# Ledger of designs, part 52: designed miniproteins, single chains, continued (4)

Each design is a single chain, and the fold is of that chain. pLDDT is the mean over its residues in the fold that is shown.

## One batch from the design tools (miniprotein)

Design m13899
Fold by ESMFold2-Fast:
Structure m13899 (fold): chain A 78 residues (1-78)
Amino acid sequence: AEKLLEEAEKHAKEYEEALAAGDYEKAEEHLKKFQEAALKYGEATGDKEAAEKAVKVAQLTYDLKTGKLSKEEVAKIL
């Protein structure tokens, strides 16, 4: 569990930094690694619902920043 949490936190930070820099390719790489680590951590600790929500929010933020989804589409999903 500890290694999964460290991995999720590391990739979350790298994802946020890449998004802020406009490096969408790097952001996608770290988003995927964050999602994998967060979901595994949620399964291991029983916090699956919180992990699924965090993964969904991160994906929607990425889709909004890259123009794949509009603000209106994100609002309907959240």
Scores: mean pLDDT 80

Design m13900
Fold by ESMFold2-Fast:
Order: C-alpha cells, then sequence, then structure tokens
Structure m13900 (fold): chain A 97 residues (1-97)
C-alpha cells in the first residue's frame, strides 16, 4: 500500500466531518479509515481496534488499527471541536506492528 496516497485520501474525505457533532464524526472517521485502507489494499480491511481519547476540552483523538492482506496499519485522527461541532480534522497513517 502507498501510505502517502492513503494519507492524502483519508485527509480529503475527513473534510466531510466538518460541521458534524463529535459522536457522529467519530463513527464516520472510523468508516473513512476502513474504506481508504480497503480501497488501497484491493480487499476489505478489518478493524482490529478503535480507541477514542479526549486530549483536552476541544480535541478528540481517534486511533484505528486495521488489517488488510495480513498487514497491519494504524490511522490516527485528530478532531478539533468548537461550539459542539467539528471545525478541523487531520490524520496520519502508519504501518502497525
Amino acid sequence: IDLDAVSARVNERLKELVGLPPEEAIERAVQIAKDAISEAAGTPAKVLETRVAKLDEDTIAVTVYLEANGVRYVVGILLKIENGKVVDVSAAVAPAP
């Protein structure tokens, strides 16, 4: 998998989360990560684990561990929240052990 291409695709699609409430944004972010890895791998990716952590009043971190074709990936997503809505999103994709 081209991780730079996957990272670009995830960040493009995560712009769709702007304006959503956090709960809905988290669910959609996990689906976006799964879809991007599935598309790049040419096979359905399996979500192994999803972790959600509130880093501060305005920041939520979503970490998604995925497996496709026997290879593991981690997608880290940061959601910035203002006035009960997502205002900014960023993601990084890396190989996982």
Scores: mean pLDDT 83

Design m13901
Fold by ESMFold2-Fast:
Structure m13901 (fold): chain A 81 residues (1-81)
Amino acid sequence: MKEEQIEEAARLAREIAEKLAEERGLSEEQKEEAARLAEAIARGLLRTFPESTVLSKEEIERIAEASAKLAVGAVEFQAEA
């Protein structure tokens, strides 16, 4: 898989996580944590695919959204606010 596709997915995951965290009323610190975690999840997932794998923009967007939702959910679970 191209590094460019991994970077695009990570960037989208960050953007989605930041918006979702803000909508969920998370703090600035929690929002940053969720964004970083979303990037890490998206990159980790995409790096498990073979080098020959080419994903469509739609597939990249789905992975980014799933990564963001998982990251925000994890931060909310740990927050115990």
Scores: mean pLDDT 81

Design m13902
Fold by ESMFold2-Fast:
Structure m13902 (fold): chain A 72 residues (1-72)
Amino acid sequence: MPPLSEEEKEEIKRGRPLVEELMRRLASPEEIERWLAEARAKIEAKYPGELSEEEVELLALQEAARKAVEAA
């Protein structure tokens, strides 16, 4: 089953600039890029062919943001 509802996707999209700014305060751009790549690969492996490109991107953003907070 898809891990995000349409309402959740819209909420993440609205918060995206704030989340990206928060990550830049907590981590380097290189670390953020690595976390996004890792999260994207992990999500695609867990849900092969089940998620849209948008869903993968939004889930990767959430996972990267969580890692940035945990690293701080």
Scores: mean pLDDT 76

Design m13903
Fold by ESMFold2-Fast:
Structure m13903 (fold): chain A 85 residues (1-85)
Amino acid sequence: PSQEELDAEILLALAEIILAVSRIGFKNEKDPKKALEDLKRDLETLQRIRDEAVALGAPPEVLAQIDEIVTEVENLYKEAEKKAK
């Protein structure tokens, strides 16, 4: 594979790690406000990863997988918001 293909795969792997961290945090964080703050930081990190993938010209399938991960973390954020009320 080209270096650009490898870099795109690394960005996808990083996004997958952020999703795992977000799921663990959502499950284990007892403070609803802190859970929201942690998920917000995860979403900001995922947006940077997506921006880097776009800048690299990552394949549409890689961008789609990153977008699915963003959606999953956004869903966790929405659930955390409901619990914080």
Scores: mean pLDDT 86

Design m13904
Fold by ESMFold2-Fast:
Structure m13904 (fold): chain A 89 residues (1-89)
Amino acid sequence: DERERRLRELREEAERLYREILALVKENLKLAETLEDILRSIALALRAIGLLLDLELAVRRGDLEAAERALEGLRRLLEEARRLNEELK
């Protein structure tokens, strides 16, 4: 099924993005010198978990549009994590 194949591809891409976000959150935590920056870094990880959960639920119900929205959310969150990393350097 084309939809099942597409949903598997979206899940694999989301897992890759999630790992990249968590790696950046860990780097951001190493650089964080204030409680505010620690909390900002933790908030990125929590948002990534929420988006991954949304994607998994979308995949389980076969909702391609919802899965694509969750993946796009992860892409935007990765960019946000990279910006915070540059800010904290």
Scores: mean pLDDT 87

Design m13906
Fold by ESMFold2-Fast:
Structure m13906 (fold): chain A 67 residues (1-67)
Amino acid sequence: KKIEEAVKLLNDDPNNAEGYLKLGEVFYDLGRLDAAIYYFKKALEIDPSNPRAKELLARVEAEKAAR
């Protein structure tokens, strides 16, 4: 359902930061850290002040660096 919600948001508006944030969260849940980082950065390009995207990006990058 989260993927379907993200796809719908991006289909309606391809510059929707929430759509990219949801995609990043889905890939993070799947352990796909590089894909999660990519989509969180996309969300921040659209909305640089998004606190959720900043928090999640920092967390994912820290987890990747610890490997």
Scores: mean pLDDT 80

Design m13907
Fold by ESMFold2-Fast:
Structure m13907 (fold): chain A 61 residues (1-61)
Amino acid sequence: SELTEELVEKFSEKPFAAPHLPEEADRRLRRELLEGLADIMAAVGMPQERVDALLEAAARL
């Protein structure tokens, strides 16, 4: 599945929040979203490699 790669790219490379949100708050929000997605993917039985990719992307923020 390419879904995990698309989510990693979208939330790691693009600004997510409104332009007036501080950069630190924006990064924290994107990190929390990636970690939440990793939890959901693990719960639905996605391969560990996909879960790890989301967690790695979150850790880079």
Scores: mean pLDDT 72

Design m13908
Fold by ESMFold2-Fast:
Structure m13908 (fold): chain A 59 residues (1-59)
Amino acid sequence: MLGIYEAVEDFPAWSPDTLELRKGERVEVLEVLDDFWVLAKSLTTGRVGVVPRSVLRPV
């Protein structure tokens, strides 16, 4: 799962550790944390945070 991914839907951040995403936003996946979460960097904002694997697709 490392590499560039695109958000398939909006994901609102609820905490400082969570990365907010808009549909179509691209991220670099830095680390797979578990079966549900990855650590990713937004290519739009440069912010790093955790995001659900289910909202990402490879590009």
Scores: mean pLDDT 79

Design m13909
Fold by ESMFold2-Fast:
Structure m13909 (fold): chain A 119 residues (1-119)
Amino acid sequence: SAEEEALFRAFLEKLRELSEEHPFLELLVEELERQADEALSQPISSDVSKRTLAQRAREFVLLLKNEDLEAAEKFLEDLVKAGLGNKEFELALLEAARQLGVDQSFIDKIRKKVDELFK
């Protein structure tokens, strides 16, 4: 939807700002930006292992904005089980979510799950 596209683009802008202070994010943000238009136009696979970086980021962003704790935790578990995900990138998405108005107590719960799953 137009609201989901606007939300995803707002997260991309915030991640770009964060990458200026955290150079380790720059390559991931560049890849995400390259894939963004395709991720918004293509159907998302039910199999997380078949999703692009941008498609995974888009799904996680929606879960964070909706503050859906169970679905967000399951998303992270499925990501790790598939051998995917990057701790620093997932934490950057959480910081972007916080700055875009997601509740701090929700962010703290998801951050704890990220710290437990990504070592």
Scores: mean pLDDT 79

Design m13910
Fold by ESMFold2-Fast:
Structure m13910 (fold): chain A 68 residues (1-68)
Amino acid sequence: AEEHHRQGEELFKQGRYVEAARHYLRALRLDPDHAEARRNLARALIKIGKEDPELAAELAREAASLFE
């Protein structure tokens, strides 16, 4: 979980928000209670939504499936 979260943070710093979001989703699949990954995923989705709101919505649906 932490390795994927850390990779996501590095990608986020590089402006690679979709790849960052995918790593945060992977961290949350391994640990659904990972509060930092959840918050950082939300930040990445905001950035993605500015350029591609449809993709941001799809990734948000994937995240929602992890919290049911």
Scores: mean pLDDT 80

Design m13911
Fold by ESMFold2-Fast:
Structure m13911 (fold): chain A 78 residues (1-78)
Amino acid sequence: SLEEALAKVRSIQGVPVEKLLLFGEPGSSSTAEQLYLRGKALYALGRYEEAAKAFEQALKLDPNFQEAKDLLAKAKAA
């Protein structure tokens, strides 16, 4: 759609393309925040096992990421 094309163009110009691509790629070289956002999206969709894996990858990059720890525990309990 036009909105999807516009969002992709905006990502290339205003947000690094790498950030957009890595949001969909668990385990790629990325920031802990990018992996956390992917985990949050999966958690919101009810995909708890996939969300847990994303949070674990975020914690490998930043072991002190408290929000990722909290949601990982919730995802594993769900």
Scores: mean pLDDT 67

Design m13912
Fold by ESMFold2-Fast:
Structure m13912 (fold): chain A 94 residues (1-94)
Amino acid sequence: LTPGERLFWEASRAVNAGDYERAAKLYEEALAHPDLAGNPLVYMALGNVYEKLGDYKKAAEYYRKAAESLRTHPDGQGLADNLEKEAEELEKKA
């Protein structure tokens, strides 16, 4: 595993433990590594974590970043559409 992938894995374990603040920090550190820069899976994980923290504005922002990243991939269109809809619903709660 690359350094970014190891941080992603550690963040996922923090999510499973219910430690969403730690998970957010670790996912953001993972995203800073070149191997995971712009990775839609990291953006989706951050969206989910911030949603659980009640930060709906930041959750929506990360879901939109994930959708934008997925739009560059031929197979990403359906998931991008779903993430944009989820972001819109979260923005209504913010």
Scores: mean pLDDT 86

Design m13914
Fold by ESMFold2-Fast:
Structure m13914 (fold): chain A 56 residues (1-56)
Amino acid sequence: SSEDLEKIDKKIEELKRKIEELKKQPQTPEVQLEIQLLEGMIALLEGIKSFLERKS
């Protein structure tokens, strides 16, 4: 439903904001790993969104 897509969009925006906050920190290996994990979560959510939007 449109409500599910809106929830996914909100989560993607939240994760993108967290990445931008992390990018303001010193780029230690730990910070870089956290960014990679958040980017992975965004990719998964975008994949789910694309699947839900696909014409079957």
Scores: mean pLDDT 83

Design m13915
Fold by ESMFold2-Fast:
Parts: structure tokens; C-alpha cells; sequence
Structure m13915 (fold): chain A 70 residues (1-70)
């Protein structure tokens, strides 16, 4: 359980890093006046952030169960 929680946290962090890169690209697009591309990149980042939150939530539940099982 704890090992599985750590794996999910790692996957969540990877998704957050991808989301941060998309947000950096969105800021560059906005500076160039490409607002449509900026919106698409921001939307993709929001999706990845949402998935990461699910991963972290499941990881927290697994850690709580691990405390009871160990």
C-alpha cells in the first residue's frame, strides 16, 4: 500500500510538471498575442492538474490504509 501510494504520487508529480510546462508555453503564446493557443494550453494544463489531484487523493487513501495494516 505505501509503495503503491508512492508510485501514484510520482505519477501525479510528473503530470504536474507537464502541466507547468504547458502553462509556461501558454504565457509565451499570450506574450506573442496568440490567445487561442494560450487558452488551449491552459485547458490541457487544467486537465493534467485534475488527473494529478486524483492520483494524490488515491495515494493519500492508500497511505491511511497502510497505517492501519502495518
Amino acid sequence: LLKEAEELEEKGRELLERARELRRQARRARRRGDFERARRLEFEAEILEGIALIYFGVAELLKKKAKKKE
Scores: mean pLDDT 81

Design m13917
Fold by ESMFold2-Fast:
Structure m13917 (fold): chain A 63 residues (1-63)
Amino acid sequence: LKEEIEKLISQLTPAQRRLVETALKAIDEGRLEVAEQIIDFLESLGAPKELVELLRKYLEEKK
C-alpha cells in the first residue's frame, strides 16, 4: 500500500504531494481524524480516485 501510494504521488502537483505526505505522517502518528480530513480535502482538489482509495485503505489498516 505505502509503495503504491509513493508511486502515485510522483504524478501529483507539489501542493497535492505535500498533502499526501502530511496525511501519511498523520496516519503513522495515530492522528486518524486529521488524516481523514486531509484525504477528504485531496478528493475535493481532484486528486486521482485510485490515490484517495489507497490512502483510505491505509488509514483503515491502522485502526
Scores: mean pLDDT 79

Design m13918
Fold by ESMFold2-Fast:
Structure m13918 (fold): chain A 83 residues (1-83)
Amino acid sequence: MSMEELFKEAKEDAIRLAKDYAESLKSISEEEKKELIELAEKAAEKYPFGVLLAIALSAAFVRQGADEKEVAKWLIELLKKLA
């Protein structure tokens, strides 16, 4: 696989994972879910592996008992910096 192909697949995976993660969240508003997805799509254009890692960390934090809303706010702020 070329680096170009790898980045393309990572971008597609990042966007898919971001949508799946946002839809799995029960404690945030539909507007916050939409913002998270839009920011993830924008950030994935430049940093697809960064977006993948950020979502994996977010899921891990929630799994370890972190507040879902606090994790979502952290993720949105991180994605804003990457976009």
Scores: mean pLDDT 84

Design m13920
Fold by ESMFold2-Fast:
Structure m13920 (fold): chain A 68 residues (1-68)
Amino acid sequence: KIEEGREEVRRLADEVAARHGGRATVSFLSPVEKPRFAEHPAADGSVRLFVGSEGEKESLAIVRVEPR
């Protein structure tokens, strides 16, 4: 369950990084069981992916994708 959620986050991070031709960095702040995703593109061209659980506002993981 938790490991499955983490694998899904890593898989999505890799997919987003591939789309942007960059690298993904993932930091897990809490156990991730059923991730919900929101992409927040930044002015510097990086993309932040916030991961939470359904109904929660706080991020359970931070994914940063930088084009390079």
Scores: mean pLDDT 60

Design m13921
Fold by ESMFold2-Fast:
Structure m13921 (fold): chain A 75 residues (1-75)
Amino acid sequence: SAVDEAIARLEALVRKVLAQLVADGGDAAEIERELAEFFEEVKAKIEAGEISLTEAIELLVRRYEELHARILARK
């Protein structure tokens, strides 16, 4: 289904964001947990028809920026 394809695409992008944040100095276990929580929340909204894949990607970009700022602040 289009919903399943959107979720699969989002999951792949979340994995790429995880790899990038770890490369930027983030704690792998903490970042994985926070991105898993983000993914489940956004997945539920896509399944409910509340947001599109494009909107989900915009939320992921904002989450990346937030987590990246926290990594820089903890140094």
Scores: mean pLDDT 86

Design m13922
Fold by ESMFold2-Fast:
Structure m13922 (fold): chain A 62 residues (1-62)
Amino acid sequence: DEAIKELIEGAKNNDAELAKKALEKLGATDPELAQEVAILVNKGVAEGDYEKAIEEVKKLLE
């Protein structure tokens, strides 16, 4: 799941464009998962706590 790895890397590096591309790939396969992941990433970016966002995404993917 390269899209998930790209999303995590984007969030870790505050690379919004990489995260956006990863979400587009996820949305093509699983739009509900992409929606939940987008909410978590946006929350982390807004709060400046992308480590928290990464943990929540990892929990969602388990």
Scores: mean pLDDT 70

Design m13923
Fold by ESMFold2-Fast:
Structure m13923 (fold): chain A 65 residues (1-65)
Amino acid sequence: SGAEAARKRMARLGEAQVQFQAIVENGDEAALAALQAQLAATDPRTAALLETSKRVLEIRRRRAA
């Protein structure tokens, strides 16, 4: 069902966001590239959503610095 697919997508996005935050805090560019490559292979739409969230967070951090 659509609801089941949405639930699984939200769970994957949540996991990806946790990993993304850890990588950004550590400044590990290689780990970030690996995470993006993995998501692009398994779920390109989730990768695109993560990219949007990453850009927003980067803008906020640049303005806070």
Scores: mean pLDDT 69

Design m13924
Fold by ESMFold2-Fast:
Structure m13924 (fold): chain A 139 residues (1-139)
Amino acid sequence: SEAEELRERVEALLENPESFSDEEKLETVQLATQLIIQGKLPDEDIPLVREALLLMTFDKNPEVRYAAVVGLRQLGINGYLTKEDVEALMKMTFDKNPEVAIEAARGVMIAYINGLVSEEELKKLIEESKNPEVKKILS
C-alpha cells in the first residue's frame, strides 16, 4: 500500500537522511502530505511521519523546507501536531526564504486555532517579524 511505502521511506530517511536526494526527500514529504489529506495515514504511523516532516524543516533546500511545512500544517488541520512541532513552525516564520516563512505563518495560525499557540506567543511573533506578509497572516 502507499502507507506501507511511506513508512519504509520515512524509516529510511530518519535512519540516514544523507542517503536521500532532494528529489527523493520531496517525493517522500509529498506522499506524506497526500496521505494526510486523504485520511489514509494510519494512526500508528503519525508520530514517525511527524518526526520526518520536522527533520525536513531543517533541510538546506528551501523547496524541501516548504513541502515539510505544508505537511505539518495538514497534520495540524487534523489535530496531530505537538508543541515541539509548533515551536519549529514559529521559528520558521523567520526563515531566510520568504515563501517558507509565509507558509510557516499559515501553519502557526492552524496551531493557534487548535490551542497550541498562546495569544502572547502570537503577539510576540507579530512584533518580532520583519516580513509584512507574515505579520498580515498572524494578525
Scores: mean pLDDT 90

Design m13925
Fold by ESMFold2-Fast:
Structure m13925 (fold): chain A 94 residues (1-94)
Amino acid sequence: MIDKEKLDIEVAATLVAMNAALGAKIDPEVKELYEEARDLAYEASQATDPEKARELFRKIAEVLREAAEKSTDPETAAHYRRLAEIVEKLADEL
C-alpha cells in the first residue's frame, strides 16, 4: 500500500504543477514565475523528507503570490492567490 503522507505530497505537488503550467499559458507576462512554481512543485513531488517538502511548498506559495500580484488578468490573479493559500496550509500540515 502507498504511504498516505507521501501520496498526499505527490498529489498536492502535481495539482500545483498543473495549475502553474496553465497560468504560464494564460498570462505570458508572468510566465517565468509560474514556470518556477511548476519546477518547485516537481521538486516537492520527488522529496523524501517531509521538512524539505514543507520548505518547497512555502516557497511555491510565495512565488504564486508574486505571480498573482503581477498578473494582468484579475480572475487568474485571484485563482493563484487562493492556490497559494492552499499550498501554504498544506505545508503547515506536513
Scores: mean pLDDT 71

Design m13926
Fold by ESMFold2-Fast:
Structure m13926 (fold): chain A 107 residues (1-107)
Amino acid sequence: MAAEAVAEAASAGLAGDVERAERYAEEAARLLGLDEEGRRALVELARLLAEAAARGADEAVAAALQGAVEMVRAIREAPDVEEAGRRAAEAARRGVEAARAALDAHA
């Protein structure tokens, strides 16, 4: 469920569909029971992926996708939903940092 929402957000982001990417990121955050900080990290990562894809910023796209891959892995490998949420939010925060750095370096 949550891993599927993350995959849908990534797919929409790659297509440059910001609204759809954010909607699926919000669904993933809801399914994982994330707080406001965690929700913001997932939505920001989805937005960054969509913006990077629309701009053809390949390095930023790769960084944001790596964050999404780590989130899916965290969700699938976690022993429970609470731990899945914690690990996914951390992966999203790292993905946001990496994607922003890539966009800034290649502005």
Scores: mean pLDDT 85

Design m13927
Fold by ESMFold2-Fast:
Structure m13927 (fold): chain A 108 residues (1-108)
Amino acid sequence: MRGDLLLKAGKYDEAIKVYEEELKKDPNNAQAWTNLGLAYLKKGEYDKAIEYFEKALEIDPNNARAHYYLGLAYEKKGEKDKAIEYYQKAISINPNNTLAKKKLEEVK
């Protein structure tokens, strides 16, 4: 909750500190890894974002949010083929993911 509020407020560095403290207490928290990755993605640190989304997927391989954000990170890096792969994976896990479907059409 606290980290999510900071993330919504654009306070990415403060959100990162909150998620890092959560992960020190519970390193198997896939949601905290996903949110940490999202904070780095919002800061434009795409390689760090990718590392943290991959950590989330090691814990929860069917995390549609992590697949979607990996697609966004690869798109921002100009890796179009990887972006397409991850958007397709997000859609296969959650067929109602309208954002991933929209992104897939935009990158084709």
Scores: mean pLDDT 86

Design m13929
Fold by ESMFold2-Fast:
Order: sequence, then structure tokens, then C-alpha cells
Structure m13929 (fold): chain A 97 residues (1-97)
Amino acid sequence: KKEVLDYEVELTLIAMLIALGIRLAKQGKYDEAAEVFELAAKRVEEMAKKYNDPLLQEASKLLREAADAARKGDVETAIEKANQAMDLLVEAGKKLR
């Protein structure tokens, strides 16, 4: 269905941003990693408005926490929060049939 396809396309783009943010954080590019996580968070926030899903709201918060951790050079926390957000995005997608 189109709604599921639109979700999968946006999920793929967000997953790519999360992977890029993690890679930049591991490279010591903390400000760049934070900017990428904030961009991912904004995209998830728009999805949360469209789908009215509390899991998407929580995923957006986790990505903002990942951005904050990345700016502080806390790479382990940034990766943990980013992965938790990705898990919630996948779970939210399962509800769309």
C-alpha cells in the first residue's frame, strides 16, 4: 500500500542519516554528527505528526539525545540512543500493515 511504501522510503533515508551520524561520531567529527542526528530527528518529528504514533515521538527525542551526546564527544551514548531510535522506527512501521 502507498502509505506503507511512503513510510519505508522515509525510514530508509532516516536509517542512512543515523548510520552517517554514527560514522561521523566515530571519526571524531562531533559537530557534524550532531547536525546529522538533528536532521534525522526533524524528519522523524514530521513522521510523528503524520502518523500520530507515540513511538515516533520517542524516536525523535532519542535522536535529539544522540545529537547532544555527540556534541559532548560521548560517542558510546550517541550510538546507543541512535540505535534505540532506529528500533522504535522499525517497530512503528510494523503497525502500518
Scores: mean pLDDT 85

Design m13930
Fold by ESMFold2-Fast:
Structure m13930 (fold): chain A 73 residues (1-73)
Amino acid sequence: SKEEAERLKQKGDEYFAQGKYDEAAKWYTRAAEVAPNDKEKAEFYRNAGVAYLHAGKDAEAVKWFKKALELEK
């Protein structure tokens, strides 16, 4: 699970580096689905939010940031 989550995050990072922010967000959300704990899941939700923000999808970014905040409480 942890190894799988890290691999999926790396895929997101690769797409983010290429400026493919929608694809990056998709891979970060996949990493969150297999995250081993809520703390790492929240980090992946934040990564997805940042990717959507770069894609100009502010409303979508806010949804993912809110999901991360809810999970950390």
Scores: mean pLDDT 87

Design m13931
Fold by ESMFold2-Fast:
Structure m13931 (fold): chain A 73 residues (1-73)
Amino acid sequence: MTISEEELEYEIAEALIRMALAVARIAIENGADVEEEIEEARKIIDKIISKIEDKEKQEELRKEAERELEELR
């Protein structure tokens, strides 16, 4: 089995995005402003995605993150 540098970057980005979403969800559950938490999570996720060199993987992560962010509403 070979984990390419590109695949490793993707896996790390995916894990960090999941953490950002989990933090936002926990904050909202504890009475934080939904829109404020979504905006903060979106900014963090965008910074994570911007570190991925592969344009196709960036789009894939962005699409999935946007779906998860909408579910927080």
Scores: mean pLDDT 79

Design m13932
Fold by ESMFold2-Fast:
Structure m13932 (fold): chain A 55 residues (1-55)
Amino acid sequence: AVTVEEVKEAAEEVGIGVSDRTAQELYDRALAEGKAHSKEGVKEFIKEEIERMKK
């Protein structure tokens, strides 16, 4: 399992800065999709969300 802090770090590694609130929302959504099992899973989830939003 990952923490909200690790989600915030994963977002920064993907190239986006997020607030604690946004990190919590990303964590909750990644958890709901079964992708909060690792920091890498969360990082992939964030990349997919960004790609989806650009479409």
Scores: mean pLDDT 76

Design m13933
Fold by ESMFold2-Fast:
Structure m13933 (fold): chain A 54 residues (1-54)
Amino acid sequence: SAPTTPEQKRNWEGLTRAGRELGLSMEEVERAARETDWDVAKGGLLLGKIYNSK
């Protein structure tokens, strides 16, 4: 699945930047985004949890 609304697309850009800063794979970033319905706050928290679980 892909971000569909302008807000989701903007949030996806934020999440991909955060994922790159954390050294996460694109697959991990996409999983976090999809599980949080492209919410930047919830997705960011999930990215942090994924990073800390490594």
Scores: mean pLDDT 80

Design m13934
Fold by ESMFold2-Fast:
Parts: sequence; C-alpha cells; structure tokens
Structure m13934 (fold): chain A 55 residues (1-55)
Amino acid sequence: SKEERLEEALIRFQERRAAGEPVTLDDLAKEAGMSKEEFERLLRERYGVTPEELL
C-alpha cells in the first residue's frame, strides 16, 4: 500500500540521516514510489508533519 511504501521510505531516510547523508523531498518521494506533492500530502494527513519538519 502507499502507507507501507511511505513507512519504508521513512525508515531508509532515518538510516541515511544517521549516516550524515543529505536527503531531499524528491529523494523521499522517489523512495516511496510517488510524486513529491503526494508524499508531502500523505505526511501531513497521516503523521501531522511537513517535509521541512522531517528534514
């Protein structure tokens, strides 16, 4: 599902962040297999956070 893909992308994001790797919204959206706009909307609607707060 889209929720599962989003969750998986967030796990990978945390791994990349811990390694000191720069991560963009575009990278996260690609990892989740969705558009930047869709990823941003799902984050706000399901987790109550913006990409700026996450990054």
Scores: mean pLDDT 77

